# Designed miniproteins, single chains, continued (2), part 32

Each design is a single chain, and the fold is of that chain. pLDDT is the mean over its residues in the fold that is shown.

## One batch from the design tools (miniprotein)

Design m5155
Fold by ESMFold2-Fast:
Structure m5155 (fold): chain A 82 residues (1-82)
Amino acid sequence: AEALREKAREYLEKAIKALKEGRYEEAIRYAEEAYRYALEAGDLRLAARALDVLSEALRKLGREEEAERAREEARRLLEEAL
């Protein structure tokens, strides 16, 4: 779980940087990788954070329905994380 959690954090940091720099397609790819690794590591809070970044990047590209789905999934994961 440790190595997967480290990968999730690395990709999340890359996603946040890409989002801040306006590289929205790149931010989406990094956020999706962060989400995948976080789920595999069993870190639901980290997975939800990755989905928040994904949702924001999708919104910046006008992909509103996909952004809303990611945001809803993030809320669901945070409820499960309790």
Scores: mean pLDDT 88

Design m5156
Fold by ESMFold2-Fast:
Structure m5156 (fold): chain A 65 residues (1-65)
Amino acid sequence: SKLREEAFQLAAEAEKALEEGDTDRMVELATRAARLLVESGEMSEEEAKLMVEAAKAAAERVKAA
């Protein structure tokens, strides 16, 4: 699915943003990826919320370090 491919690309970009210390961009990209995964049927709304919360927690840890 095109949406699934776009979601995985955004997730990969989010990982790169985290490696570069761009936590705001990482959370934005992770949120977009989660939304597309829900729309493509690859992920539930509940799983998407957990993914976004995990991304925000990772951002807080990087900012605290």
Scores: mean pLDDT 82

Design m5157
Fold by ESMFold2-Fast:
Structure m5157 (fold): chain A 61 residues (1-61)
Amino acid sequence: PVPLPVLSEEQKERLAETLGQLARRDMGASEEEVAALRARLLAAKTEAEMIAVVREWAGQR
């Protein structure tokens, strides 16, 4: 197992913004869904936590 690096706040915001835009464009996510996903991603502290958020969100769609 490889240790996962801690993402900076700036990196998390950029990734959350990118994923939100992709969900909006590619998956037809609503504005409310994009806002909820973004908020959860910004609350994550590590890459593993962000992956868990995306996986849960996508799995429930």
Scores: mean pLDDT 72

Design m5158
Fold by ESMFold2-Fast:
Structure m5158 (fold): chain A 87 residues (1-87)
Amino acid sequence: SAAERRREERILRQAERELAAIERDWETLVAGFSEEERARLEALLAAARAALEAARAGKVPASEAMRALIELDIEVGLLRIKRAVSK
């Protein structure tokens, strides 16, 4: 339906804005992390980019791009907690 298409477009635009914000602030976001932690986050960023491109191509729902971005955000949060409670 037209309503479903508009919902999909809104989610896609939100995912695009979230990714753009992450990419803009990327060096600041990763500045405190080790090389191994940065590599893990870079892999999640690449997965989020791939999910967004697949959603743009109509291969997956836009919610999959949002899921990948949420996974990246969770990993950043977990690494921040790990570093904050480090010995």
Scores: mean pLDDT 87

Design m5159
Fold by ESMFold2-Fast:
Structure m5159 (fold): chain A 59 residues (1-59)
Amino acid sequence: GPAAEAAARAAREAALAGEGSEDASKKGQTMVKEQAAKAGPEGARAAERGGVLGINEAA
C-alpha cells in the first residue's frame, strides 16, 4: 500500500545517498520505522517490508 511504498522510497533514497554505505542504509531503516509508526500498528508491518525491498533494490 501507500505506506509501504513511501517507506521503500525513503530507504532507497538513504541508501543511494550513501552510495552503498551501511550507515546510510541503517539510517534509512530508522526513517522507515519512524514513518511506519505514523501509519499505525497495522501499517507499520507493511511499511517495514516495503523498506526492506527498497534497500535490497538499492544494494
Scores: mean pLDDT 60

Design m5160
Fold by ESMFold2-Fast:
Structure m5160 (fold): chain A 58 residues (1-58)
Amino acid sequence: GPGLEKLAKAAGISVEEALEQVKTLLSELSEDVAIQLLMREGGLSREEAEEAVREAKK
C-alpha cells in the first residue's frame, strides 16, 4: 500500500524489504510505538503507518 511504498522509497529499499522491517518492528514493539516510529523516522502519516502495520499483520 501507499505507506509501505513511501517507506521503501525513503529508506532506499524494496517494498518487500520494507514489509519485513515493519514485521520485525511489530515483533519487538507495541503497535503504537511502531506507528510512532514509522511516522517520525519513515515520514509516514498516521493513516499510512496504520496501513503498513495492517499489511504486516496479514
Scores: mean pLDDT 82

Design m5161
Fold by ESMFold2-Fast:
Structure m5161 (fold): chain A 73 residues (1-73)
Amino acid sequence: MWVSLLTAARIEAVAYYVETGDEEAAKKAIELINKAAEAIEAGDFEAARKYAEELSKVNPVAAELVREAIEAA
């Protein structure tokens, strides 16, 4: 289920913050995950892929989970 994959991506962003203390990177990752979720809900998979690409520069593991969510939707 794509919703579970987005939850996993958010958990990954929080885990990164806990390990590194990088609050700005975690906040940016959560913002991009939320934008991707909104795009998936709207059926805008091109926008969702764009947000996943932006996310890959901040948190590549979370980005992969978002890409899997897009494929599962």
Scores: mean pLDDT 83

Design m5162
Fold by ESMFold2-Fast:
Structure m5162 (fold): chain A 64 residues (1-64)
Amino acid sequence: AAAVEEALKRGQEAAEKGPKSTFDELRRAADLPDAAAQKAVQEGAKPVVLETHGLPGREEARRL
């Protein structure tokens, strides 16, 4: 619970800082062993990924 909340918050904070910070956090989250935490960062970063990429961030965030 707490780890997922922290991951979501980090994704949201990165989104507020801009695209570079958002993608840096997404790449970092992809290395996490916890799939729920990875998903939480992706959820927090969604607004910037959709805006910048024009698609749901399918390749940049998930392929790694």
Scores: mean pLDDT 64

Design m5163
Fold by ESMFold2-Fast:
Structure m5163 (fold): chain A 66 residues (1-66)
Amino acid sequence: MTSAEEAREAAERAAREGDGTGAAVVAYDKSLSGNKEGAEAGARYAEEAGGSRAAIDTARQSALNA
């Protein structure tokens, strides 16, 4: 099992609840563990959840850092 799957599930759950910031946090956490695919998934869901500009920018930066 890859951490990317867990990140997608967590970020998608946050997005379904309209929590773009939560999805961004998942992206950040996965970037710290070196899981680039998980970080990218989290950033994507943060954008789709309609999070704030700050949350979306943070998610994108987290994906770049992974």
Scores: mean pLDDT 68

Design m5164
Fold by ESMFold2-Fast:
Formats: C-alpha cells, sequence, structure tokens
Structure m5164 (fold): chain A 86 residues (1-86)
C-alpha cells in the first residue's frame, strides 16, 4: 500500500519538523520520501498506517485536522490525502 500525504499552508518551522519526522522513520527502515514545494510538503510512504503517520505529523507541527481542508482519494492500493491549513 502506497500513501501520499500532501500538507499545504506550512511555515518553515513546520516543514522542518515534518522532515525530521521523515528522517526518524527512515532510520527505522521505513520507505519514506519528502518533496518540498513552497509552503507545501508531500510525504510518500509504503507500508505505514495512515492514521499513525498523520497523527505523528500533526503532533510534530502542532496542528489539528479541525478547520483544515481535507481531500482523500483512493486508487487501487494508493491512498492520497491532501490537508490544507491555508
Amino acid sequence: MELVLTFKGLSDKQKEEIKKLAERYKKRGAKVTIKEDGDTITVTAGNLSVEELIGEILKAIGLELDGAKVKIEREGDKTTITIDFS
């Protein structure tokens, strides 16, 4: 299962925290990649729990899903979630 998480409306500090979290996951043997574009970070992960990964990211950046614009798309074994804090 492939998970693609896109976070929009991020500060530089929030982007740094997501990158640090991704490095911790990589050190534990997880396949995680990060793409940065302006105020947006896209995280691609294999074989990780959607709920756990989103929860850890939200905790790391100090934000909640309440009030965010959330879009969820599923195609086969690929899940794409876009979370916009703008």
Scores: mean pLDDT 79

Design m5165
Fold by ESMFold2-Fast:
Structure m5165 (fold): chain A 61 residues (1-61)
Amino acid sequence: VEELAKKMAEMLKAGVPIEEVIEEIKKYLMEVEGLSEEEAEKKVAEASKLAAETEPEALLP
């Protein structure tokens, strides 16, 4: 989860839209971890919260 939050933060700092970042991390979890779509979505939500706490001003419009 912490590693995912770091990846999300890096992508957001690179100017990738939050929605696209979420999709990329979800795909990563499904391909690398072999998680189901539901489990990947739950981990993405958790990592997204951690990333938002790191850069809240950059994530929220």
Scores: mean pLDDT 70

Design m5166
Fold by ESMFold2-Fast:
Structure m5166 (fold): chain A 70 residues (1-70)
Amino acid sequence: MEIIENAYKKSVELFKDNPELVKLIKERYEILKKMLDPNLTPEERRALMDKYFELRKKISKLQTEILKKK
C-alpha cells in the first residue's frame, strides 16, 4: 500500500497543473486499492482490471501530450 500511495502522491505533484490528468491518476489509485481486496469475485477483479488498463492508456496518452509540449 505505501509504495502505491507514494507513487500516487508523486504523480499528483508532478502533474498538479493538469487537473484532467490528476483526476485520472486518482481514479487509477482507487482501482489499485480495490484490486488489493482479497474478497473480490473473479468477475469483479476482471472488471477492475479492464478499467485499470483503460485508465492506464488514457493517462499514458495525456502524459505524452503534456511532456511533448514542454
Scores: mean pLDDT 77

Design m5167
Fold by ESMFold2-Fast:
Order: C-alpha cells, then sequence, then structure tokens
Structure m5167 (fold): chain A 97 residues (1-97)
C-alpha cells in the first residue's frame, strides 16, 4: 500500500473521536488491554500515516467486540458506543486514502 499522509484536520477529528471513545471505556471500567488498543490507535493517528492509523483502529475495534459480548450490560453499552466512535474515525481515515 502507498504511504498516505493524513491532513491535520482529519488527524485532529480522528484523535478527538478516539479520545472520546477512550474516556467512555475508562468510565465504564473496561479491561486495560482494550483501553491500550485505543491508545495505540491514537498514537498511530499522531504519526500521520493513514495505513498505520487505520490498522491500529481495526485492532481496537476487534478488542471491543469481545467486551461487547462478554462484559456487563454497562460495559457492553460503553463498548458499543466506543466502537461507533472508532468506526467514525476509520471512515475519516479511509477518505484520505
Amino acid sequence: MKEVKLSPEVQKKAIDLLEEARRILREAGLDPSVINAVDQAIEAVKTGNAWEALSAAVLALISLTVQEKYGTPEQAEAARRARDLIAEAMDLLEKEM
């Protein structure tokens, strides 16, 4: 895949969405491994590489799918909300490709 540099506007919007997802997950007390996956996605977006950012976001999304199915109802709802925010960030990243 060609290296695609993220625009500063897309980077900021994606980071804002991922940081909101991280806040929701922390407040709901989800597993630290899931929070770490979102942290990795934020750091990948900061590199400005669209492919690395998208790949990290996909891994965070996969981690959330497990918590959505096996967490408490509150954790499952928080995971679903965070998943929707991560999916929105992924859509922004894909539009730069």
Scores: mean pLDDT 80

Design m5168
Fold by ESMFold2-Fast:
Structure m5168 (fold): chain A 82 residues (1-82)
Amino acid sequence: MDEELLKKAEEAKKKGDEALAAGDYEEAIAYYEEAIKLLESLKNPDKKLLAEAYGNLALAYRRLGDEEKAKEYEKKAQELLK
């Protein structure tokens, strides 16, 4: 079960990364939010993978001009790497 959830989270993050690279920031946000939700549902979440997803979510929000959300998610990413 957790292994399937991790695979789905990794695929969602990959799609978010592809959308971010393409400049599809709203699509990137949706995929990163899905990846984060899946990762956080795991018993032992991969903090590095979560931090990467939060960091890229922050970047997508910053590209859309939402600096408040960008700062919030950037902080979440930084706290995971401590």
Scores: mean pLDDT 85

Design m5169
Fold by ESMFold2-Fast:
Structure m5169 (fold): chain A 60 residues (1-60)
Amino acid sequence: SEELRKKAIEKLLDYVNSNDLFPKIDEKTAEAIIKELESLGESIEEFIEKIEELKKYLES
């Protein structure tokens, strides 16, 4: 869904850009990543859940 894609983009941007583990990315790059995950048949909902789980480890 469009709303799920938007949520995934926002979560990915926040995760990547809120820590020093990864190079910073822009919104266009995040959108391209999410689009590729969808094209590969990956669950965007599961991807969001994994990002939220990983972010908890960074905040601990």
Scores: mean pLDDT 76

Design m5170
Fold by ESMFold2-Fast:
Structure m5170 (fold): chain A 68 residues (1-68)
Amino acid sequence: SAELEAEIERLLEEAIEAIKAGDLETAKQLFQEMVALLERHLSPEEVERVLNRVLRRYIEEQERARAA
């Protein structure tokens, strides 16, 4: 649903900001919340698809952070 997609995007953006700030504990908690939300609302196959998308975006943000 659009509400689920918005919540996942919010959690991902907050986790990336926490990583940029060096707050790894907050980033870990946000990732755990995101995974729990996905597992509650989606099938295992759908969870895998979303996590692959999230991982790719995380890698791109890490590369941008190192270039800055």
Scores: mean pLDDT 76

Design m5171
Fold by ESMFold2-Fast:
Structure m5171 (fold): chain A 60 residues (1-60)
Amino acid sequence: MTPLERRRRAAELAGKISGVELPDPETASDEEVRKALVKAFSKLTDEQQQQLAAEMNRLA
């Protein structure tokens, strides 16, 4: 898995957990994905952040 693929999967997961609408990973720029991730992470509770970290560890 490439670093970009991992970032896109992280964005999808963060969006599902936080409820933030994420841009299409195939058409969106890296900057748009980064901004969406920052917005999603800012809405996560401590528990949701721990859940995301655990899920990210499974995406090896």
Scores: mean pLDDT 69

Design m5172
Fold by ESMFold2-Fast:
Order: sequence, then structure tokens, then C-alpha cells
Structure m5172 (fold): chain A 60 residues (1-60)
Amino acid sequence: TLKEELEKAKEELEKIKEEGEKLVNDPKATPEELKKMAEKYYEKLQKVNELYEKVRKEEE
């Protein structure tokens, strides 16, 4: 269901957040790696927001 897709996307976003926090605290992390992580985070956040809007419309 659409709600299941939203929950999956939220779980994926949380994993990206955890990876990003580890990367930010890693002294070996390069600026390029940090940029790629930020891009990955924002891409997943966009998908979560899109799914959230679709779920909201379905419930109205």
C-alpha cells in the first residue's frame, strides 16, 4: 500500500541520517563524500515528502 511505501522510505531516510552522522564524525571523511551523502539524504527526503502528500490526499 501507499502507507507501506511511505514507511519504507522513512526507514531508508533514517538509515541515511545514521550513515551521515557517522560520516560527519569521521576524521577520514572527504568533502566529496559528505556532499554525496547530503545529496542522497535530500533525494530520499523528497521521496518521503511526495509519498506523504499522496497518503494525505488518499485519506481526505
Scores: mean pLDDT 80

Design m5173
Fold by ESMFold2-Fast:
Structure m5173 (fold): chain A 84 residues (1-84)
Amino acid sequence: VDEAALARLRAALEAAKANPDVKVTKNGNTITIEASTNPEAMALADEIVEAAKKVEGAEVTRTGGITTITNTGNPRVKALIDSL
């Protein structure tokens, strides 16, 4: 596991959680990020996608303003999701 990649993903998710224009929802092994169309919210969603792509055991899909991150068996990714 890349500690820098996990730290980057955590920072991006915490920033998204603090932004009123970004909705972060967790359900089991999955985090769903819904960003409004404003540039700051969209930039946060883009950062989350790029950070998550560098984390082993995290699957990322994006369709429009909706980003989904799924844990595929990495216990550190599970801990990150559980901490949100």
Scores: mean pLDDT 79

Design m5174
Fold by ESMFold2-Fast:
Structure m5174 (fold): chain A 63 residues (1-63)
Amino acid sequence: MEELRKELEERVKKAQEQYDRTIARMRALGEADPALRPQAEAGIKVAEENLKDIEESARERIA
């Protein structure tokens, strides 16, 4: 049980790190070029959905 929990927590942590990097990159892109803002916002939304899916999957498997 503890091993599975640790594995799922590591998956969530990696997903959060990837999410943070994607958000920072997309925001920087939108600020540097306003024409790319819609693309940056779409990228942020996809990253949010991916993180949420990973978090929900991990939560269901832990509980």
Scores: mean pLDDT 78

Design m5175
Fold by ESMFold2-Fast:
Structure m5175 (fold): chain A 100 residues (1-100)
Amino acid sequence: EREERLEELKAWMRENLELAERARRYAAAVAVLYEESSDPEDRRVAELARRQVIMIEMYAGGLSEEEARRRVEELLEEVRALPREEIEALVEEAYRLAAE
C-alpha cells in the first residue's frame, strides 16, 4: 500500500513536472521569507515549506534524501540572494494561485 502510493505520487509528479517546478520555486520563497520571522507560527510554515521542497527534489528529481537536502540548501541560498520584494512577490503569487 505505502509503496504503491509512493509510486503513484512519483508518477503524478513526473506527468506534472511544470507544476512541480513551480511548486518548488514557490515553496522555497515561502521558506526563505518566513525563516527569520519573530512569530513561531511563521517559522513553522517555513519549516513545512522547506520539507515540501525536499520531497519534490526526492520524488520528481529521483534524488536520495541526503542529495535532496543539499540541492534544497543551494536553492534556498539562490532565493536568499534575490531582493526581498521579489521574494515577497513570489509568495503573494503562490497564495493567489492557491486561492484560485
Scores: mean pLDDT 75

Design m5176
Fold by ESMFold2-Fast:
Structure m5176 (fold): chain A 74 residues (1-74)
Amino acid sequence: GPLTPEEVDDAYRAAEGNIEKARKAVKEGNLREGSIYVTAAGILAAALDIAGDTERANQVRERIKEVIKEGEKA
């Protein structure tokens, strides 16, 4: 497959890290930087979905939507 189980777990942790960085950037008014981290998290979510981890992929996608909404309110 495209990812091993260990690589799937690593991708999920990387996605969570990118979401945290995106949320911080958005709160600081750095919308361009926030967009870069959101994009990275989205790519990782797609990799999780392709690997068959649809549940964690959807969790990442929902958190991305939350960060985008926070940015729209700033």
Scores: mean pLDDT 86

Design m5177
Fold by ESMFold2-Fast:
Structure m5177 (fold): chain A 113 residues (1-113)
Amino acid sequence: SEEDKKIEKAKEEILKAAGEMVRAVNTGAAQATDPELQAELRRLRDEIVRATVKMVNAALNKDKEGIKKAGEELVRHAERASRVLEQAGLPDIARTVREAAEKIRKAVEELLK
């Protein structure tokens, strides 16, 4: 159905952006010199992975509200990660994380139209 195609497209776009986000946060954690900021980035990476799993499960159940909520969790974790990355002196990586979050916002918005 058209609905199933919208859900699949949103799932694929969010998965791609979440993957970019995880890679960026991992790079940031490796480059950060402050052990507390490294630990926070690794914690946020794990939260991003958990929210991504929730999103995939919601998509499998054709649960648009679940996809929306998981997308909002991903954006919240991305916003926190970008601030931690900026504090670590890694503004280019922070920008990559924010760009991935914007892709997730747009995918959720398109799904709900």
Scores: mean pLDDT 92

Design m5178
Fold by ESMFold2-Fast:
Structure m5178 (fold): chain A 77 residues (1-77)
Amino acid sequence: DYVKKGEELRESNPEEAAELYVKAGEEYEKQGKYVEAAEAYRKAAELYRELGDEKKALEAEIKEGIMLLKAAVDKVF
């Protein structure tokens, strides 16, 4: 469980925690769990922003937005 590992590492190794949240988002996306994927990418973006990695934060925010759009389309159409 990448989310659980990310939570455990958040205080001791926030960079690795952010990477694990990105992996969690990727796995949720593969499963069609777009809302959970968006949540994981949002957590990664928050950590990258805290670390000052604005590029990775923006990349994760974009993935979050894409997942939310997929969730909306999948439920309505």
Scores: mean pLDDT 81

Design m5179
Fold by ESMFold2-Fast:
Structure m5179 (fold): chain A 83 residues (1-83)
Amino acid sequence: KPASARKVAKFLQEVLGVPKKEAEKIAREAAARVGKDASLEELFLTAVLILEQRNPEVYEKLQKLEKELAKKGLTVFDLLEEL
């Protein structure tokens, strides 16, 4: 299985609190949209678009996390790389 899709699913589950089955479904759908040769960043951004439409409450949680990370000079991609 692509490591990038697993990292995205893990981020959605462990950082944003998305249930495992839904996190894996979103990551799988994002992977299907961007293709197998897409970067981790492209895959994550596509997953975020899906999240915005299906789970707007979790999308708002992500936006708040991005603001908190920015105060520390970090991005959500720094967290993804560590997973």
Scores: mean pLDDT 81

Design m5180
Fold by ESMFold2-Fast:
Structure m5180 (fold): chain A 60 residues (1-60)
Amino acid sequence: MAEELLKKGREALKAGDIETAVELFKQAYEIDPSFALEYIRALAEAGKIDEANALAEKVL
């Protein structure tokens, strides 16, 4: 299930729908914390660099 959200998030990034991508990656991470890196990258792509760095320090 988390893998489906991850796939949809990647498709949203590819389409330029950054807001939807961030939300989908966040949901995947909340279900399975192993997807933290994908969520961190999505935050960085959205320009939320401070949030991406804070999460990276917490989970990596």
Scores: mean pLDDT 80

Design m5181
Fold by ESMFold2-Fast:
Structure m5181 (fold): chain A 55 residues (1-55)
Amino acid sequence: KQEEIDKRIEKLKKTYESNLAILEEVYKDDPERLERAKELLKKGYESLINYYKKQ
């Protein structure tokens, strides 16, 4: 049911947001690498979200 999927998506979103904050701190002096790292993180997050939505 949708409720189970929503809970998993909520947890993934929290993990994604935590990882974004870490990347911003780690790459604060390297904006090009920050953008690349953000893109990879977003791609992984979106792939997981799409996986759950297709069920």
Scores: mean pLDDT 80

Design m5182
Fold by ESMFold2-Fast:
Structure m5182 (fold): chain A 59 residues (1-59)
Amino acid sequence: DEELIEELMKETGLSRELAEEIVELFEKKDWEKLGELLAKNLTEEQREKTIELLLKYEE
């Protein structure tokens, strides 16, 4: 959890609060809220990097 939050912040430049919310929604498998948050709060580049990191974490 903490490792994923720190990696997200490092790769995307997002705030800790936003990174924590993303990770929490991902862990809860709340895909609808996660998708909405990413679409509204992230740039296209940040969204792409976030999805890549989340998929890597699931492996």
Scores: mean pLDDT 79

Design m5183
Fold by ESMFold2-Fast:
Structure m5183 (fold): chain A 80 residues (1-80)
Amino acid sequence: SKVEKGVQKVIEKAKRLMEQGRKFYEEGNNETALAAYQTALDMLSSALDYVKKNHPELTDVIEELQKGIEEAKKGIEEVK
């Protein structure tokens, strides 16, 4: 569906932001790393809220968004 394609683009963008966050963290740029992970978390959380409210039947998408959120949270805690 168009919704699933839209959500997959959000997941892909968030994954790229988390990859950038990891690189910045490894380079010692903790502030930029934190900003990247926080942006990914905000995007994934907004997408999760939308999907849960409007398309609760998309359980696989919901699980993928939840896993992404936990990865972003882990990145934030490692950088702090």
Scores: mean pLDDT 88

Design m5185
Fold by ESMFold2-Fast:
Structure m5185 (fold): chain A 60 residues (1-60)
Amino acid sequence: SMEELEKEIQEISDELVKKSVELARARKEGADKATIDSLQAEILELMKKLQELLEKKRKG
């Protein structure tokens, strides 16, 4: 349903905000490259999921 899609979009959006804050903090604190790369990979996967959900919403 559209309501389920909107809920999933909100959940992924909230996780993206959280991970973006974590990445910004890691960069500011001089975290190692592996930590930075891991956070960036998680953000990219969340962005892909968000795009897929938005496409489903557009198709409905």
Scores: mean pLDDT 86

Design m5186
Fold by ESMFold2-Fast:
Structure m5186 (fold): chain A 103 residues (1-103)
Amino acid sequence: LREEAQRLVIQGENARSEGDYLRAARLYLEAAKLYLQAGDLEGAAAALELAGEALEKLGLTEEAERIRELARAAREAVAAGDLEAARRHVEEGIRLAEEALRA
């Protein structure tokens, strides 16, 4: 799971460098889900931040800002040892990213 998530992040970075922000956002979102499944909340938050950056490039600015805010809050919660808050922030960020990519 974690190694698969890392592979998806690399694929997302390649898509982003080619200007394919939609593919990048989808790959980063899938990576965030795999990191969450692995219990890697720091990895999930980092992948969500990258998804937010890609969504911003797609013009989904408001959704991107909210997702990046949730990713930042999740990392702060992890640093504070509040893993339940971190998980909630990651789960909300994933939900918003899924909704943004369907709209």
Scores: mean pLDDT 88

Design m5187
Fold by ESMFold2-Fast:
Structure m5187 (fold): chain A 71 residues (1-71)
Amino acid sequence: MLSELEVKILLTLAERGPLSARELAELLGVSQSTVSRHLRKLEEKGLVLRDPETGRYAITVKGGQAVYEQL
């Protein structure tokens, strides 16, 4: 199952569109290193996709499905 922070990351990306680890950290009130660790885990699972040009992460269709199953 996804952690509470991972669910919040995916919901925030679904609501606000593509965001960097820094922007997510500021919105969620957690450290950028904590967010970056969870984003890498989510990316490995195919739940988010990183844009190499902007460094921003977007939720995937699979990520949206995973969040729906947690709600």
Scores: mean pLDDT 84

Design m5188
Fold by ESMFold2-Fast:
Structure m5188 (fold): chain A 55 residues (1-55)
Amino acid sequence: MAEELAKALEERAKASKSPEASKLYAEGAQHARQGDLATARRLAFEGALAEDKYL
């Protein structure tokens, strides 16, 4: 689960057109790899909000 979440967030960071969202997704992936799923999910949510504003 944590590895899949990290991989998904890394792909989102690479694909994101928003620099802010990309940074948040990348930070979330690092936290997911460390097992901090709560912080990873929060950063993923913040990244999604930043991406939504950009879109």
Scores: mean pLDDT 79

Design m5189
Fold by ESMFold2-Fast:
Structure m5189 (fold): chain A 60 residues (1-60)
Amino acid sequence: SMEDELINEIIKAIKEAVEKGLSVEQITDLMDELIRKAREAGADPERIAQKAVETLKKLL
């Protein structure tokens, strides 16, 4: 689904940010921007936020 594609893109972006050595603050700012963009596209912001946080926790 479109929402699953958006979630996968967000996860990929977070993973790339961690690999590039961005700070936790920079990564959380990126997450906020991506969640806002997904919300504008009609995705569930709570589900996306939960998946983004879970991904970040696994990468740290």
Scores: mean pLDDT 78

Design m5190
Fold by ESMFold2-Fast:
Structure m5190 (fold): chain A 68 residues (1-68)
Amino acid sequence: SVEERLNQITMRVTRLLLDAGVPVEEANRKAVELYHRYKALYDAGKITVDEAEQLALEEAERWIEEKK
């Protein structure tokens, strides 16, 4: 379902951040931030579910690079 896929954005972003060595609390905060941002765009009809997932992961990857 769409709702299930949107909820998975938080899980996928958190996993990516944890795998990159980001502390659990920081990873959770960032994942929730990105989830709300891209869910809002989806709810407004601006992007698809696939685009929301892709954009959230891409922003998480950029954020990791900025922290190196």
Scores: mean pLDDT 84

Design m5191
Fold by ESMFold2-Fast:
Structure m5191 (fold): chain A 55 residues (1-55)
Amino acid sequence: SREAAEIALRAALREAEEHGLDKEAVLRQTADRLVEKGVASREEAEEVLRELLAE
């Protein structure tokens, strides 16, 4: 679901920020895993990804 994708992607963003990792790379990787596991659709994951990268 979009909500599940948002929770997971926001958690991944926080971890990336705390550890000085490439935020875009971490978020894209996390989005791909969420879609592979059926947690969210590609469109839902990409929409949340775009919102987080625009902040």
Scores: mean pLDDT 81

Design m5192
Fold by ESMFold2-Fast:
Structure m5192 (fold): chain A 87 residues (1-87)
Amino acid sequence: SALEWFNKGNELFKLGKYEEAVEAYLKALELDPSFNAAWHNLELALKQLGREDLAEELTQEFNEMERTHASEEERLALVERLREKIA
């Protein structure tokens, strides 16, 4: 479930395994792109990796998605873009 991937991401984050935490949060969002806590924790993990560029992009796009009540499809498209840029 999305919650299981989110919890796995949190445990990896606590261990300092930020790259693995990012992957777990992305998997949570692929299952539930409206899981706001996973979006916020993904941003924090990206900052820990020094990916300020992606953290800023995520914050800006997430705030716009919240303002416009973006569709699940639009949110999933952002997850895929972030996945490609992180790889």
Scores: mean pLDDT 86

